# Designs tried in a protein design run: designed miniproteins, single chains, continued (3). Part 113

Each design is a single chain, and the fold is of that chain. pLDDT is the mean over its residues in the fold that is shown.

## One batch from the design tools (miniprotein)

Design m11926
Fold by ESMFold2-Fast:
Structure m11926 (fold): chain A 66 residues (1-66)
Amino acid sequence: SEVEELAKELVERAGLPEEDARRIAEAAMAGDSVAAGNEIVRAALRLNSGEAGQAAAEVLKERGLL
């Protein structure tokens, strides 16, 4: 599943918990870049990690999803 592949990459590259990575991946794969961006911001705020948020955005941008 493309959602599972993207969620795995978000965990590996951005250091996101699986739950946050999955929410971001589901929004992105649904073609909703605004929702995907919002989920990244929510994850970064919950984790108090701007670094994780930036890394997640970079992963999505490299895949053409943001």
Scores: mean pLDDT 86

Design m11927
Fold by ESMFold2-Fast:
Formats: C-alpha cells, structure tokens, sequence
Structure m11927 (fold): chain A 100 residues (1-100)
C-alpha cells in the first residue's frame, strides 16, 4: 500500500493545492460553531472537490459525510488532527482512483 506522502506525490501540483485548500476548509469547519460559517465552508469544500478535483457526486457526498461524522467526533472529545488525517487520506485516494 502507498503512504500518504506517496499518494500526494502522484497528484499534479494543482490537485495538491486543491487538496491542501480542502484540508484548511475542513479544519475551519471543525473549529466553528457558527451555523452560517458552517454552511459557507461546506459549500466551498463541495465546490473544490467537484470543480477543482473532478470528483463524482457520490465521492463528494461520501467525503462530506466523513466531515460531518468528524465534526460530531470532535464535539465528543476525539482528536481533531487524527480525524483530519483520515479524511485527507480518503480524499487523496479518491482523487487518484477516480473514474476518467
């Protein structure tokens, strides 16, 4: 199996930048309790996954479901950075193995 670093290295520079941007937006989403900011961040995440990373609607919704699960886990006292790493790896795998 490939490490996270090896998965990232197989992406284009543009895809790497988009993944890094999505991670930053997810981090902000996990940190905010403002419903309006949450809606804005989720819309921005969806747009990047769809428009910049070219993911299918199914893959986008699976990632967003994982983000929502992570938000619930953070509120329950789970480690935010470990949850972010798990989501980041999932995004990297979906980008590399997406259908052409």
Amino acid sequence: SLSEEELRARLTPEEQAAVDKVEELIRKYLDTDDPAEQEKLMAEIRKILRDELGLSDEDVEEILNRVNFAKRQVKAGKDKEELLKSIRRYVLEKVLFRRS
Scores: mean pLDDT 86

Design m11928
Fold by ESMFold2-Fast:
Structure m11928 (fold): chain A 105 residues (1-105)
Amino acid sequence: MTLVVILIGSEEFISELTPVVRRAAAEAGLELLAILQLLPGERLSDEDLGIVRQADLVLIIADPSADPATIAAVREELDRLGVPYRVVTISDVSEVRPILEALAA
């Protein structure tokens, strides 16, 4: 399964989760194409859209304080492209490994 992860949240959230996601995906045996990073009000670039089109699944991991409009805009783009996605909200980094292990099962 070819995976793209999109992290939506603060700079601190993104910085903390990026290495954890990369490690957990590798340990779960997932083919991680990219980790994309969106701050509040940002959208997927045309380059990002080219990457997500190659994925079997996009996993959106959001900070509980993430802007709902940013999440909605990402979902709209993925729906338009016909790319399957899942949205999860996490309160701490310990939640990442079980989520990725569940995708590998």
Scores: mean pLDDT 87

Design m11929
Fold by ESMFold2-Fast:
Formats: C-alpha cells, sequence, structure tokens
Structure m11929 (fold): chain A 103 residues (1-103)
C-alpha cells in the first residue's frame, strides 16, 4: 500500500471519528487518487456510518437514521461494483446526512 493512500485513509477515519465529515470526504478523494483499495474506503465509510448511527440514536432521529442507512448501502453497492464516481457521490450524500444528524 502506498504511504500516501495509507495516510489519506488514516486522516479520513480520524476526521470521520471527530464528526468532521466534509474533511473526511476530502481525504477519501485523496485516498482514491493515491490508489486506496475499496476495502480501505469502506473502512472510512463504516466509521462515518457508525458515528452517524450513534448520533441518530442519541437524538431519536429515525428519519436521519433511515436516510443514512440508504446512502450507506448505495455507497457500499457502488464500491463493490468498482464504480468509484458513484461511490463518492453516495459517500458525500452519507456525509451530508451524518452532518445534519450531528447538528
Amino acid sequence: MSEEAREAVEKAIRYATQGKFDEAVEWVKKALEAGATPEQVRRVLETLYMRGLFAANLKGDFKGLRELQEAYQRAVDALDAGDYETALKHIEEAAKIAKEIFN
């Protein structure tokens, strides 16, 4: 694994863990540019998803929870298909939903 891809994935996970979802998405883009694998991108997506789920459950935001689950599944399906442009679009959608749940 390239050091650039590894560093970008680590930064994306760190930002997602902090609830800084816009920054997490920017580092996902850098990770993909540096040759990150679908599995590495999925780890970032899972971190973002888990943080959003936690916030939704604390707030009782059932609508946000459902929308986040749908965006997460679309992103996973696109990653599994190797469609990185579609995956990025749905990761950005999931990040936006998670950001709204957190605020």
Scores: mean pLDDT 86

Design m11930
Fold by ESMFold2-Fast:
Structure m11930 (fold): chain A 80 residues (1-80)
Amino acid sequence: MEVKEALERARELLEAELEELKAEIAALSPEEQQAAIAHLTGLIDYLRREALEKAPEEAERVIALLEELKAAAEAALAAK
């Protein structure tokens, strides 16, 4: 299934790069951090609507990683 395969690849990439992505987000300007939060929020909402029913386990894992990145972006923005 295409959705499951895409989510499995996304999970592997996000897990491998998670700490580096968090560090990159923390180094962004406040405007770029706000944009990152908006993009992550939209992607999480999209996955909850479109992917959870098709590949619940894979979608939940990717959503959790994206929520962790969003939380890091929100924390970095709040610190500025």
Scores: mean pLDDT 82

Design m11931
Fold by ESMFold2-Fast:
Structure m11931 (fold): chain A 102 residues (1-102)
Amino acid sequence: SAQERLEEARERFARAAAKIFGYVADKLSDEEMDEIVAKLNELGTRFVEALRAGDLDAAIEALREMTQVLVEAGKKAGVPDDVIEEFRRAAEEYIRALRELA
């Protein structure tokens, strides 16, 4: 059940992130999008490498930083507050599910 909760939380986080990213891609410049994508790719790599190493603290830190990047980009793009808060809640649930693996 911990593994099932983790998979559900991951999918919920991915859906909420995709929703934010769709708004951001429509409203920000190509240059701003390139910077966001580059940072998310770097943090995503750190997250995956930390998970593979069993370093849950490093994985959670990378996930928090990715969440902050998308929240700030979403606010700049004028994403509705309810969409941003749904994404924040999805991120916190994903962090809780990761903590259950420890």
Scores: mean pLDDT 87

Design m11932
Fold by ESMFold2-Fast:
Structure m11932 (fold): chain A 65 residues (1-65)
Amino acid sequence: MDEARVRAAAEELRRRFPSGIVSDEELRAILAEHGLSEADAPAVLAEYLRLQIDEGIELIKRAVA
């Protein structure tokens, strides 16, 4: 897999869908935009989830005085 494309696709998913709800159609569109296939979907979703968790932790830290 192209790790740079996987990361770029995951960051785009995070930007467009911060709620964490992504349909199969939306995922496929972003994969295609980054030159990826459905076989790359698990890697992209794993990175997307990691980015979501990291941002959640950072937001909590910023909220604590």
Scores: mean pLDDT 74

Design m11933
Fold by ESMFold2-Fast:
Structure m11933 (fold): chain A 90 residues (1-90)
Amino acid sequence: TKEVQETIARMRAMSTLLDAARYAEERGMREMKKLMLEGLKHVLNGDYDGALKKVEEVVRLAEASGDERLAEMMRIALEVLRKEKEKIKE
């Protein structure tokens, strides 16, 4: 049950990052797309510290650009990644 919930949370974070990368691609936001794909690669490799840094950078850029939808999507992914990191270390 816990393992299933952890897998679902990880897949939700990955899906959110992929959807955000597509959103950025459709709008020509090349830097944001690059950061999201790098974050996804870190998640796939179990490097949650690297993923957190990339997602935090995307949140800052989205907030600075006034894209509240993208910022909210990234805040959700950030929260999921923070919780997964805590489980791995302790």
Scores: mean pLDDT 76

Design m11934
Fold by ESMFold2-Fast:
Structure m11934 (fold): chain A 91 residues (1-91)
Amino acid sequence: MSIEEYARELAKAIQSGRLDDIRKVLEQIRAQFSPAQVREVIVKAMQILLRELFGLDTSELLPPNKASYVLAEELIEVLRRQGLGDLLAGI
């Protein structure tokens, strides 16, 4: 599965609100990718979530790369607070 496909699966899991679904997707991503690539998946998942839930293009907030990375840091922090910090070590 590609980084883009995992980003879509992660976005769906987050939208479901089910921690078990989010954990399963993160475990699959962590097993196949480096910490930098895991971060890229989270950045792309954030872009999908902002577009689908809020109708926002991240490029309208900041330059696309910067907006996505800033918002990905917030998502990573939320996921850590939800008990997924073990899967986000080194990111």
Scores: mean pLDDT 75

Design m11935
Fold by ESMFold2-Fast:
Formats: sequence, C-alpha cells, structure tokens
Structure m11935 (fold): chain A 70 residues (1-70)
Amino acid sequence: SEAEKKKLKAKIELLEGVAEALELMLRGIENIEKKNNKVDDAENQRLQDIVKKSQEKLKKEIKELEEKLK
C-alpha cells in the first residue's frame, strides 16, 4: 500500500541520517588521532572499529528496506 511505502521511505531516510552522523563521528575520531602526540592509539582504533561495524549493520538494514520498495 502507499501508506506502507511512505512509512518505509521515512525509515530509510532516518537510517540514512544516522549513517551520515556515524560518518561525521568517524571523521571526528580520525581528526583527534591526527592531533594526538601518539603514533598508535589502540583506544582510537577500537572506537573507529565500533563505528565502522555500526555503519556496516546500518548499510545492510537500509539495503534490505530498499529491496522491500521494489
């Protein structure tokens, strides 16, 4: 139905917004790392990995929702 498609599109838009926010977070972590006096920061790498895994899960969910619109 049209109403269900509208709700699905709204959910996709919300998840895309979250994906954009996660990308900004990742860039923020990278910028902090570049300004750090340490060459290797295991904590920064761990945090980057958490964000990247969240991005992968979100990308998969968005793709599954887009397939439902076809």
Scores: mean pLDDT 80

Design m11936
Fold by ESMFold2-Fast:
Structure m11936 (fold): chain A 81 residues (1-81)
Amino acid sequence: GALEKFEEVVEEALKEPEKLLREEIEDEELLEKALEEVRRKAEETVLEEFNVNSWGYEEALEKATEEALKIAKKAVEEHKK
């Protein structure tokens, strides 16, 4: 159903941001906080775009991945300052 598709899109959108964060942030506490923020942003983006419409799966995934990656890149940049 729609909820099942929502979860699938969020999980797929998080794969690349999570990989980036795990490669760049060695501090477990900072990594955990960044992962939570990225997950929250991906969930918000999917809900805004296509949470109840399975026809927009690819578009929701692309947008959620982009927004989640922006948060991940920002967290990495802030960690390195």
Scores: mean pLDDT 76

Design m11937
Fold by ESMFold2-Fast:
Structure m11937 (fold): chain A 100 residues (1-100)
Amino acid sequence: SAATAAATLLAAARARMAEDPEGALDDVLRFIAILANEGDYATALAAIEGLTELLLTMDPASQALAVEGLRRLLAWARSQGDERVAAALEAAIARVEAAR
């Protein structure tokens, strides 16, 4: 169910990306924060991986916007002591930046 929940979230975000990339990215990042705060690490980590794969298919401007959002979420995860989510976000940022 974690992979299915993450896939559903990302499919909804992908549908909005062409019209509202900033809003779509903010929604995904907000959901990842909610899932992590509720202790649903399996779905949060699956959503981070799926978001990373989606971002690698997008233009550099959208990737730059997403990296800013990921860095804000990383700072939040570190402030919460959430080392698992923080490590996944650090890896996601590195992968997206390496593709630019």
Scores: mean pLDDT 82

Design m11938
Fold by ESMFold2-Fast:
Structure m11938 (fold): chain A 96 residues (1-96)
Amino acid sequence: SKKKHEEAVEELRKLEDERGEKIEKAIEEGHEKLVEELKKFIEEANKILNEKADEEFRKEYFSILRAIIENLAKELGLPKELKDELMALLDELEEK
């Protein structure tokens, strides 16, 4: 429904604001901490999407998350193994 979609967008925006600062700090702390904070963000976003998003919006948001991870991995030189771990988490959660 339109109301649930609007609630999903607002909750995801709030999550992005709250987790964005932690992710920026984690970039300075190193790859392990960055992966930890990205996993937490992905899991919290998935919870919001499962509760309030329709299938189309959920797929769109997962596409955005994949693009963000690809960009961060490229810009920060994230090891392939850690990038693959994040992508595997996204694939697992999207199938649920």
Scores: mean pLDDT 83

Design m11939
Fold by ESMFold2-Fast:
Structure m11939 (fold): chain A 106 residues (1-106)
Amino acid sequence: SVSEAAIRAVGIVLRGIGEVLDYALKGDPEGAARAGSEGARELGELGVEVAREKGDEEAAERARRAAEEGVERVREEARKGDPEGAAEAGVEGLGRVLKEFGRALE
């Protein structure tokens, strides 16, 4: 149901943000980036499921792209040897996927 999906989305976001902040406060930017990337991926998958249940393939494609772009940006910053940039990309990825998830609920 939409309500169950919304509760799951809130749980994913809160857990993801909490883990990102916990790792960052411990001085582990790689852990923060990993937490953000996994949260974005999980939220993106849920967004695709919700959009497809509503028959909105365009919303499903937007959620999928937002998640993939978030994960790729984290990988690019990690390849540059920038753990701080990777952590920032992870948090931004979560925010972008959450916006597309919100649109899928409309």
Scores: mean pLDDT 72

Design m11940
Fold by ESMFold2-Fast:
Structure m11940 (fold): chain A 79 residues (1-79)
Amino acid sequence: MEELRRKLSEETAEKLLELGFDEKLIKEALEYQEKFEELQKNQASEENQKKRVELAKKAFELMEEALAKRFGIEEKPLP
């Protein structure tokens, strides 16, 4: 079901790495996506839903850092 979700996938990560994005940040974002998927398998509790939202936010933050580092956006990340 990864192909039906707008989440960071290994295929997407490979494309981003080829485009010169930071490997560490992309891998960390993938780890947060994997944890999100694991929580979806366990159970649909309120606590589980809150953790899934937090994991998704962390993955997006890592993607923002990868974009900023790749394109030199200095307003947000300070070297």
Scores: mean pLDDT 65

Design m11941
Fold by ESMFold2-Fast:
Structure m11941 (fold): chain A 86 residues (1-86)
Amino acid sequence: ELAALRARAEEFEAKAQEYETESKNLGDKSGELFKKARESTPEEAQKLIEEAGKYSKKDGELSRKFNQYRAEAERLRAEADAVAAA
């Protein structure tokens, strides 16, 4: 049914937006830590860079999930549009 396909597409799109928002938040945190590292002692900078690296790695994972969920939402919307046109 068309409504079910659209509801599923919206669900995947909502999940994609959640991952995108979390990814942006982690990117911001990573950026702040890198900025603080530039203003810190070498020893403190090393710890901040290591912490920033953890956020960057998680950001990469979330960006991958965002792309996957967005692609599935787009596929489901296209399927719904095809059903509506039939």
Scores: mean pLDDT 84

Design m11942
Fold by ESMFold2-Fast:
Structure m11942 (fold): chain A 63 residues (1-63)
Amino acid sequence: SSFYRLTAVKDYEAKTPDEISLKKGQELAVAEILEETEETLTVRGVDGETYVIPKDVVKLEPL
């Protein structure tokens, strides 16, 4: 599938070890969406790492 760009729309501090902290405007290249719930997005980055991110702090767009 196509890659995605994930952009933080506000600062976020990780609340659990599975979450990532983000600064507003920070971008991540996403290779795969692993899981999507109403509140969270679990993605695999192009670095092979898994990130759990609240949906309200990011914008996801196809590349």
Scores: mean pLDDT 82

Design m11943
Fold by ESMFold2-Fast:
Structure m11943 (fold): chain A 58 residues (1-58)
Amino acid sequence: DSAVEELNRQKIMEMMKKVQQTLDTAKKLEAEGDTEKAENLRQSAFNDMDNLMQELMS
């Protein structure tokens, strides 16, 4: 694989890690009764992931 392909893979992996951390935080907030904030974090995480994927596909 080329260096560009490796860098893109690393970017995806880092984004997935951040998304997972955000989802974990959202689960903790939901357990604490902060359902609205948890839902907002999940929505933000999915939006960030979608934006990255669209950028890499263009």
Scores: mean pLDDT 79

Design m11944
Fold by ESMFold2-Fast:
Structure m11944 (fold): chain A 107 residues (1-107)
Amino acid sequence: SNADQFHEKVKELLDEFVKAAEEQAKKIQEDPSKKEEYVKELLDKAKEIAKKIIEAGKEYGFSELGKYIADQLLDTAKKAADLTLKTGTEGAKKGLDLIKKTTEKLK
């Protein structure tokens, strides 16, 4: 069904974002001096994934739900970015935990 196709596409996209967030958190742990660059990469990835979620919502007839999920993802990514910029490696760990918890609720 369109609902099943939308759900599977959203799961795939959210899993891709979690993987990217894990990779960025690892990079920040290895080189905290580049945290601003890695945060920018994470935010750019969040925007890319959010756009794809919105397009999936349009394709499968869930435009409002797709927008909601995209907005939650972007808000969470910004909060994770702020934590990372404020407290470096510890902020990146907290931000990753927040991303994982939020994406599980959106699946």
Scores: mean pLDDT 89

Design m11945
Fold by ESMFold2-Fast:
Structure m11945 (fold): chain A 58 residues (1-58)
Amino acid sequence: MVEASEEAKEAARKAKEAKTKEERLEYSRIAGQELGFDPDNIEESEKGGAGAAIAGGL
């Protein structure tokens, strides 16, 4: 895993700050994509809690 770009970290932060489930998933997907992760895996991991860790502390 390479270090995340500024955009990926920003998206992960917005996902963590999001007030709705839908918005949080959207930003987590963006952050995961920027980090090189599969968007589908981000959604599944979000449901299990792992997606938050992958997105950088969601």
Scores: mean pLDDT 60

Design m11946
Fold by ESMFold2-Fast:
Structure m11946 (fold): chain A 90 residues (1-90)
Amino acid sequence: GYKQQLLRGIGLLLSAMGLVWDMLQHPPSVERARELAELGIEAAEIMKNDPVFKENALRLLEEARDIALAQGNEESSRILDEAIKRIKGL
């Protein structure tokens, strides 16, 4: 039901927020960017009919992309850009 989907989606976004926090404290790795992208896509797919949730997932990935760009990690930024485009197409 909706409540179970919402709780699952919130859990995935909470995990993704933890990864973004880690990126702010340490240089991001390509593997971490892939994990973040997968979590964001899964959360957005579960909640694809909730535009507010989808927008929050997009903003989180956009923040992570901007952090990767600021740190000169072009490969991580490309991975996150692909995830953003996929979510926008849902």
Scores: mean pLDDT 84

Design m11947
Fold by ESMFold2-Fast:
Structure m11947 (fold): chain A 96 residues (1-96)
Amino acid sequence: SAKEVAKAQVEALMHLIAAGGELVVLKRMAEKSTDPELKKELEEVAKQVEEVIEEFNKEYSETDLSNVEEIRELINKFNEKLQPLVEKSNALMKQM
């Protein structure tokens, strides 16, 4: 239904907004880090998060947004790629 399609599209956008927020935090923590090794690792994770976001935006623009299943599959793929980066980010931030 049109309502289910709209809900799936909103869920996709909410995941993207959350990832963008995490990227901003990562970049800020890298700037604040006085440890050059930690700074480099934070910058590397930030770059990988940015690449995942860019890939998601590209695939979303190519997705049949009338198909709820395709939107759900895209969200799942995005989460699978983002999850290990979020875990690594959290581990690095605990070192600060």
Scores: mean pLDDT 85

Design m11948
Fold by ESMFold2-Fast:
Structure m11948 (fold): chain A 92 residues (1-92)
Amino acid sequence: MEEGREKILEAVRAELDRLVAQGLVTPEQADELYKLIEETIEKNRDKSLEEVVDAVLQKLDEYIQQHKDDPAFREAALAARAAIVRAYVELK
């Protein structure tokens, strides 16, 4: 589902751009998280949309644990995670 993947990436970009505009995260932190999500989607391109979403959420959870002492990174990752879940629910 190419369209489903595009909508998820659009939702993530919009949410990260919102956080940058509000001064809650840096553009560099937003770009790092977007790239991580994009690369995870690409790595799982042969899988179903549900499997891709599960893989991205697992990867974000791992990175949140690794960056637990970075509040800006944690907020960006949690916001991206929420945006992915909302976008996926809307695609049902």
Scores: mean pLDDT 80

Design m11949
Fold by ESMFold2-Fast:
Order: structure tokens, then sequence, then C-alpha cells
Structure m11949 (fold): chain A 99 residues (1-99)
């Protein structure tokens, strides 16, 4: 589909293998971006705090900008929203396994 989950799956898997504060922070950034994308796909406008949170995540990992662009290109596709929910669950699981 339009949004590749391979990069997020890779990050989640590596986090499970290596306990690291910085890697947890990166996964939390991915979670924040996925949550923001879920809201945009639902037709909701992001709060200023959410926009700033996403901007900081992109500054820490520029690859997140590509993920956002791919999802926004398919923003009217329900399958993309369902895919984002699956990715968000995978990120949540990775964080739980690390903690």
Amino acid sequence: MAVSDEEIERIAREAAEKANEEEIRQIEDYKAVLEALRKRLAGEELAPEEVERVRRAIENNPALADLIAQVEARRDDPAVQERLEALLRAVELALELKE
C-alpha cells in the first residue's frame, strides 16, 4: 500500500532487541506522527501543539516527512487509515516490550 510499514517494523524489532533510551524516544516520535496522521485522515485539523510535536519529530528524523507525504497523498483512502492503526499498535507493542 502507499504507506510502507517496513521501516516502522524494523525500528520496533530493533527496539525489542536493544534497550536504549534514545531508541525509545525515536519510537515515541513515530507514535506521535502516526497519531497525527490518523487525525488528518479522519478529516480533523491538528492542534498547534500536535503540529509542533510532529515538526520536532521530523527534525529528529527527516524520513518521517516522507511517511507523512505518502499518507497525505492517500488521505481519502480508508485502507491507509486501517494500515496506520496497525502500525500504531505495532509501535505501542514495541514500547511495551521495552518497558
Scores: mean pLDDT 72

Design m11950
Fold by ESMFold2-Fast:
Structure m11950 (fold): chain A 89 residues (1-89)
Amino acid sequence: SAEENLEIGEKYLEKFKNGGIIQDGINAARYYSIAYGQAKRDGDVELQIKSLENMIALQQHYIARYPKAAQPEDQAVLQRLKAELQELK
């Protein structure tokens, strides 16, 4: 379910924040994207908002913690996610 995928993503984000292993961040992003897609298909606006907020938090953490790896495209992704969130609120 969208809720289960969101929860798994949150566990990977916690591992990424604590361990700094890039693959944990990639896994978090994948599960959040799956959760967001499921929430959109189901018309669940509350889960769409929660998924976008978690995707934004992950993207902000990545840019702040890995500034040498972050590209202009990463800022564009962050801006797009924030715009999508604003449309839902």
Scores: mean pLDDT 85

Design m11951
Fold by ESMFold2-Fast:
Structure m11951 (fold): chain A 110 residues (1-110)
Amino acid sequence: SRESEVVSQVNSLLDKLSKAKTIKERVQAVKEIVNLMKENPENLDIIGEVVMNFLESSDKLGGKILLDSIISEEYRDALEELANELEKSSNKKIKEFGTSLKATLKSIDL
């Protein structure tokens, strides 16, 4: 199904994000996830669930995301765009996760 194809695509992009060794590669991976969400609004809830579960399950990646967002405005901006797309979800849990991510990013902008 189209849903299965989109889930496969988002998992591939999340794998790219997890394996990224540079801030530039992480920025590109996040931007590609954001673009996939924008291009597939009908599948936003399933994409958002996969992204949310990935970010929640990875303490190491979560910590690295926080550190990289402190030292890179471009990465922080890309993550804010991701949070904005998650907030468009009709699923309350995904929407609340997006709001929480955005609040965390704003706390770095002291």
Scores: mean pLDDT 80

Design m11952
Fold by ESMFold2-Fast:
Structure m11952 (fold): chain A 80 residues (1-80)
Amino acid sequence: ELVRMIPELQELLGEIGLTEEEYTLSEIMLGVTTYASLKKLISSDGTLNASGTKLGKIFGKDEIKVEPETLIELIRKQVA
């Protein structure tokens, strides 16, 4: 099922080439993890350090565990 992202999340994922307004939750999750990897925000233990980043501002979290269930719940709050 396609969901619409909030403008801030759409802008962030647009930086890595995801330019559509609607994606599946799984596609958005892959986009978020790709963005974090490209920005070197993921530590060796799988923790995403979002403190002081656009991603941290969007999700309201300084540290995010890179787990599908955790990421999908955070993303679900940022989509229609």
Scores: mean pLDDT 80

Design m11953
Fold by ESMFold2-Fast:
Structure m11953 (fold): chain A 56 residues (1-56)
Amino acid sequence: SAVEHALEALRAFNAGDREAAYAHVDRTQRLDPELGAAVRALIDNAEAEGATVEVL
């Protein structure tokens, strides 16, 4: 599901695995373009701030 790929993208990003994070963002965008764009924006913002993203 789009939500599952979105969560995996955030977890991969937090783990420092950028390649896996991008792959999951791409899959999220294919299933739900709006959610995919939101997840990418979160990752971009976290990178700019040198932070991680909280995943529940």
Scores: mean pLDDT 80

Design m11954
Fold by ESMFold2-Fast:
Structure m11954 (fold): chain A 86 residues (1-86)
Amino acid sequence: VKAKATKDKVSAEVYDDNGKLLGSAYEETPGVDPAKVLPGVVKRALNNAGLKGSDIDKILIDNSKASIEAAPVIEKELGVPVEILK
């Protein structure tokens, strides 16, 4: 799973072992904290792929402040390791 947060948009994409896109989700975040939105968008991307946290090896997030703040919540709620892309 690859997840990304910016000030204006959060997105998540789910890929298989061959790099095929299985599902994705996004939400525009004008006037809301992206760090609070990102966990829900990751869950929605998994649901769109027909997957749950236990089916995922890891979640990759971007090195934005919002993504870093969301990482512990995502890891706790899904039980999946979160790695910050540098």
Scores: mean pLDDT 72

Design m11955
Fold by ESMFold2-Fast:
Structure m11955 (fold): chain A 95 residues (1-95)
Amino acid sequence: DLVYSDEALENATLWLYSYFGGESERSRKRPVKSEDDVINEDMYTITRTIIGQPDMPGAFVDTIRRLQGSGSVRDRRIAQIMTDVAQREQLWLES
């Protein structure tokens, strides 16, 4: 069920990377997204779903495993990208 386009995937990855890699004060006020920016809605939803979990590493891993289990090439690509992001920030390893 959790499947997104290649562009949305790359954007979501960049979004997550910026969030964790920057450790900086990103706009504390949620960005005002236009109704026309459906892709932004997807990226926001993905980020919210994962980060909203109390155990981000666990939620991240669970999502990755679920996508890998899908068997879809796109799902596996999503999982690969997310794994790389998590690994770089040691979210995956901090456990």
Scores: mean pLDDT 51

Design m11956
Fold by ESMFold2-Fast:
Structure m11956 (fold): chain A 111 residues (1-111)
Amino acid sequence: SNEIEINLIVDQVMSALQELTQRILANPDVPEDVKEKIEALFAEVQELYKKNSPPEKFLEAAQKFAEEVLGLLKNSETVDSPSMKKLIKEVELLREYLKEAKEKVKKLLEK
């Protein structure tokens, strides 16, 4: 069913956000204040997921999370480190993935 496919996409997005957040928090090149901000932003998107918010609202929050994380990492003093460049690239790929996920969910909701 379309509902099962939408739920699988939402679960996959949540898993991707969690894995990225864990890598950021474990990375010694990410400043502690940046880690605290990202952890707070992640808690907001995780709360929407736990409350079974509408998939479009969750995916919009996930996109906002990725944009805000990207801004925080790019404005870091450690931005030129190899590990930070890799994290920034991972967030850029996540943004593209989220655009595809939103379009797929939109099509499934229109059926």
Scores: mean pLDDT 88

Design m11957
Fold by ESMFold2-Fast:
Structure m11957 (fold): chain A 75 residues (1-75)
Amino acid sequence: SAEEEKEKIASELNKLWQKVMEVTKDLPEEVRKKVIEEIRKLAQEVWDAYQNSVEEAKKKFEEAKKRLEEIIKSL
């Protein structure tokens, strides 16, 4: 169901969020704040897409994963 798909993607986003918290924990506070804000924005875009369709949410989630991986690599 759409609700089960939403819960699955939410769970995956939470796992990525935990990974970000772990890899940024030793960064300067100012850098960490900027990374956190960028990731919050990406997560919000995925949630907003769910108002339209599961397929749009999946596309936004894949985009968010790629962007998040780029952010982690840039640290």
Scores: mean pLDDT 75

Design m11958
Fold by ESMFold2-Fast:
Structure m11958 (fold): chain A 91 residues (1-91)
Amino acid sequence: GAITKALEAAKKEKDINKAKIAIINALEIALKETDLTALKGAVNEAVKVAKEFGVSKDVIDALETASKLTNLDDAKAALKTAIDLLKKELK
């Protein structure tokens, strides 16, 4: 799906900032999920890619927090926080 394609694009990047942007794009798509299991799956795959590209521990911890939540709205709120933290790494 779209998230898998965005994460595969990130894995092919030689530029760390471009990889981080591709991860942000995948996470923005994950925010539109209507199923908690699908959202948690997408976040877990994004964490694997983010660790490969040296994303900060604060962002990784925020993503892992989102993946442990049992309510869709709470998971989306936590994911949005993680996305905002990752966006700050580009500035």
Scores: mean pLDDT 82

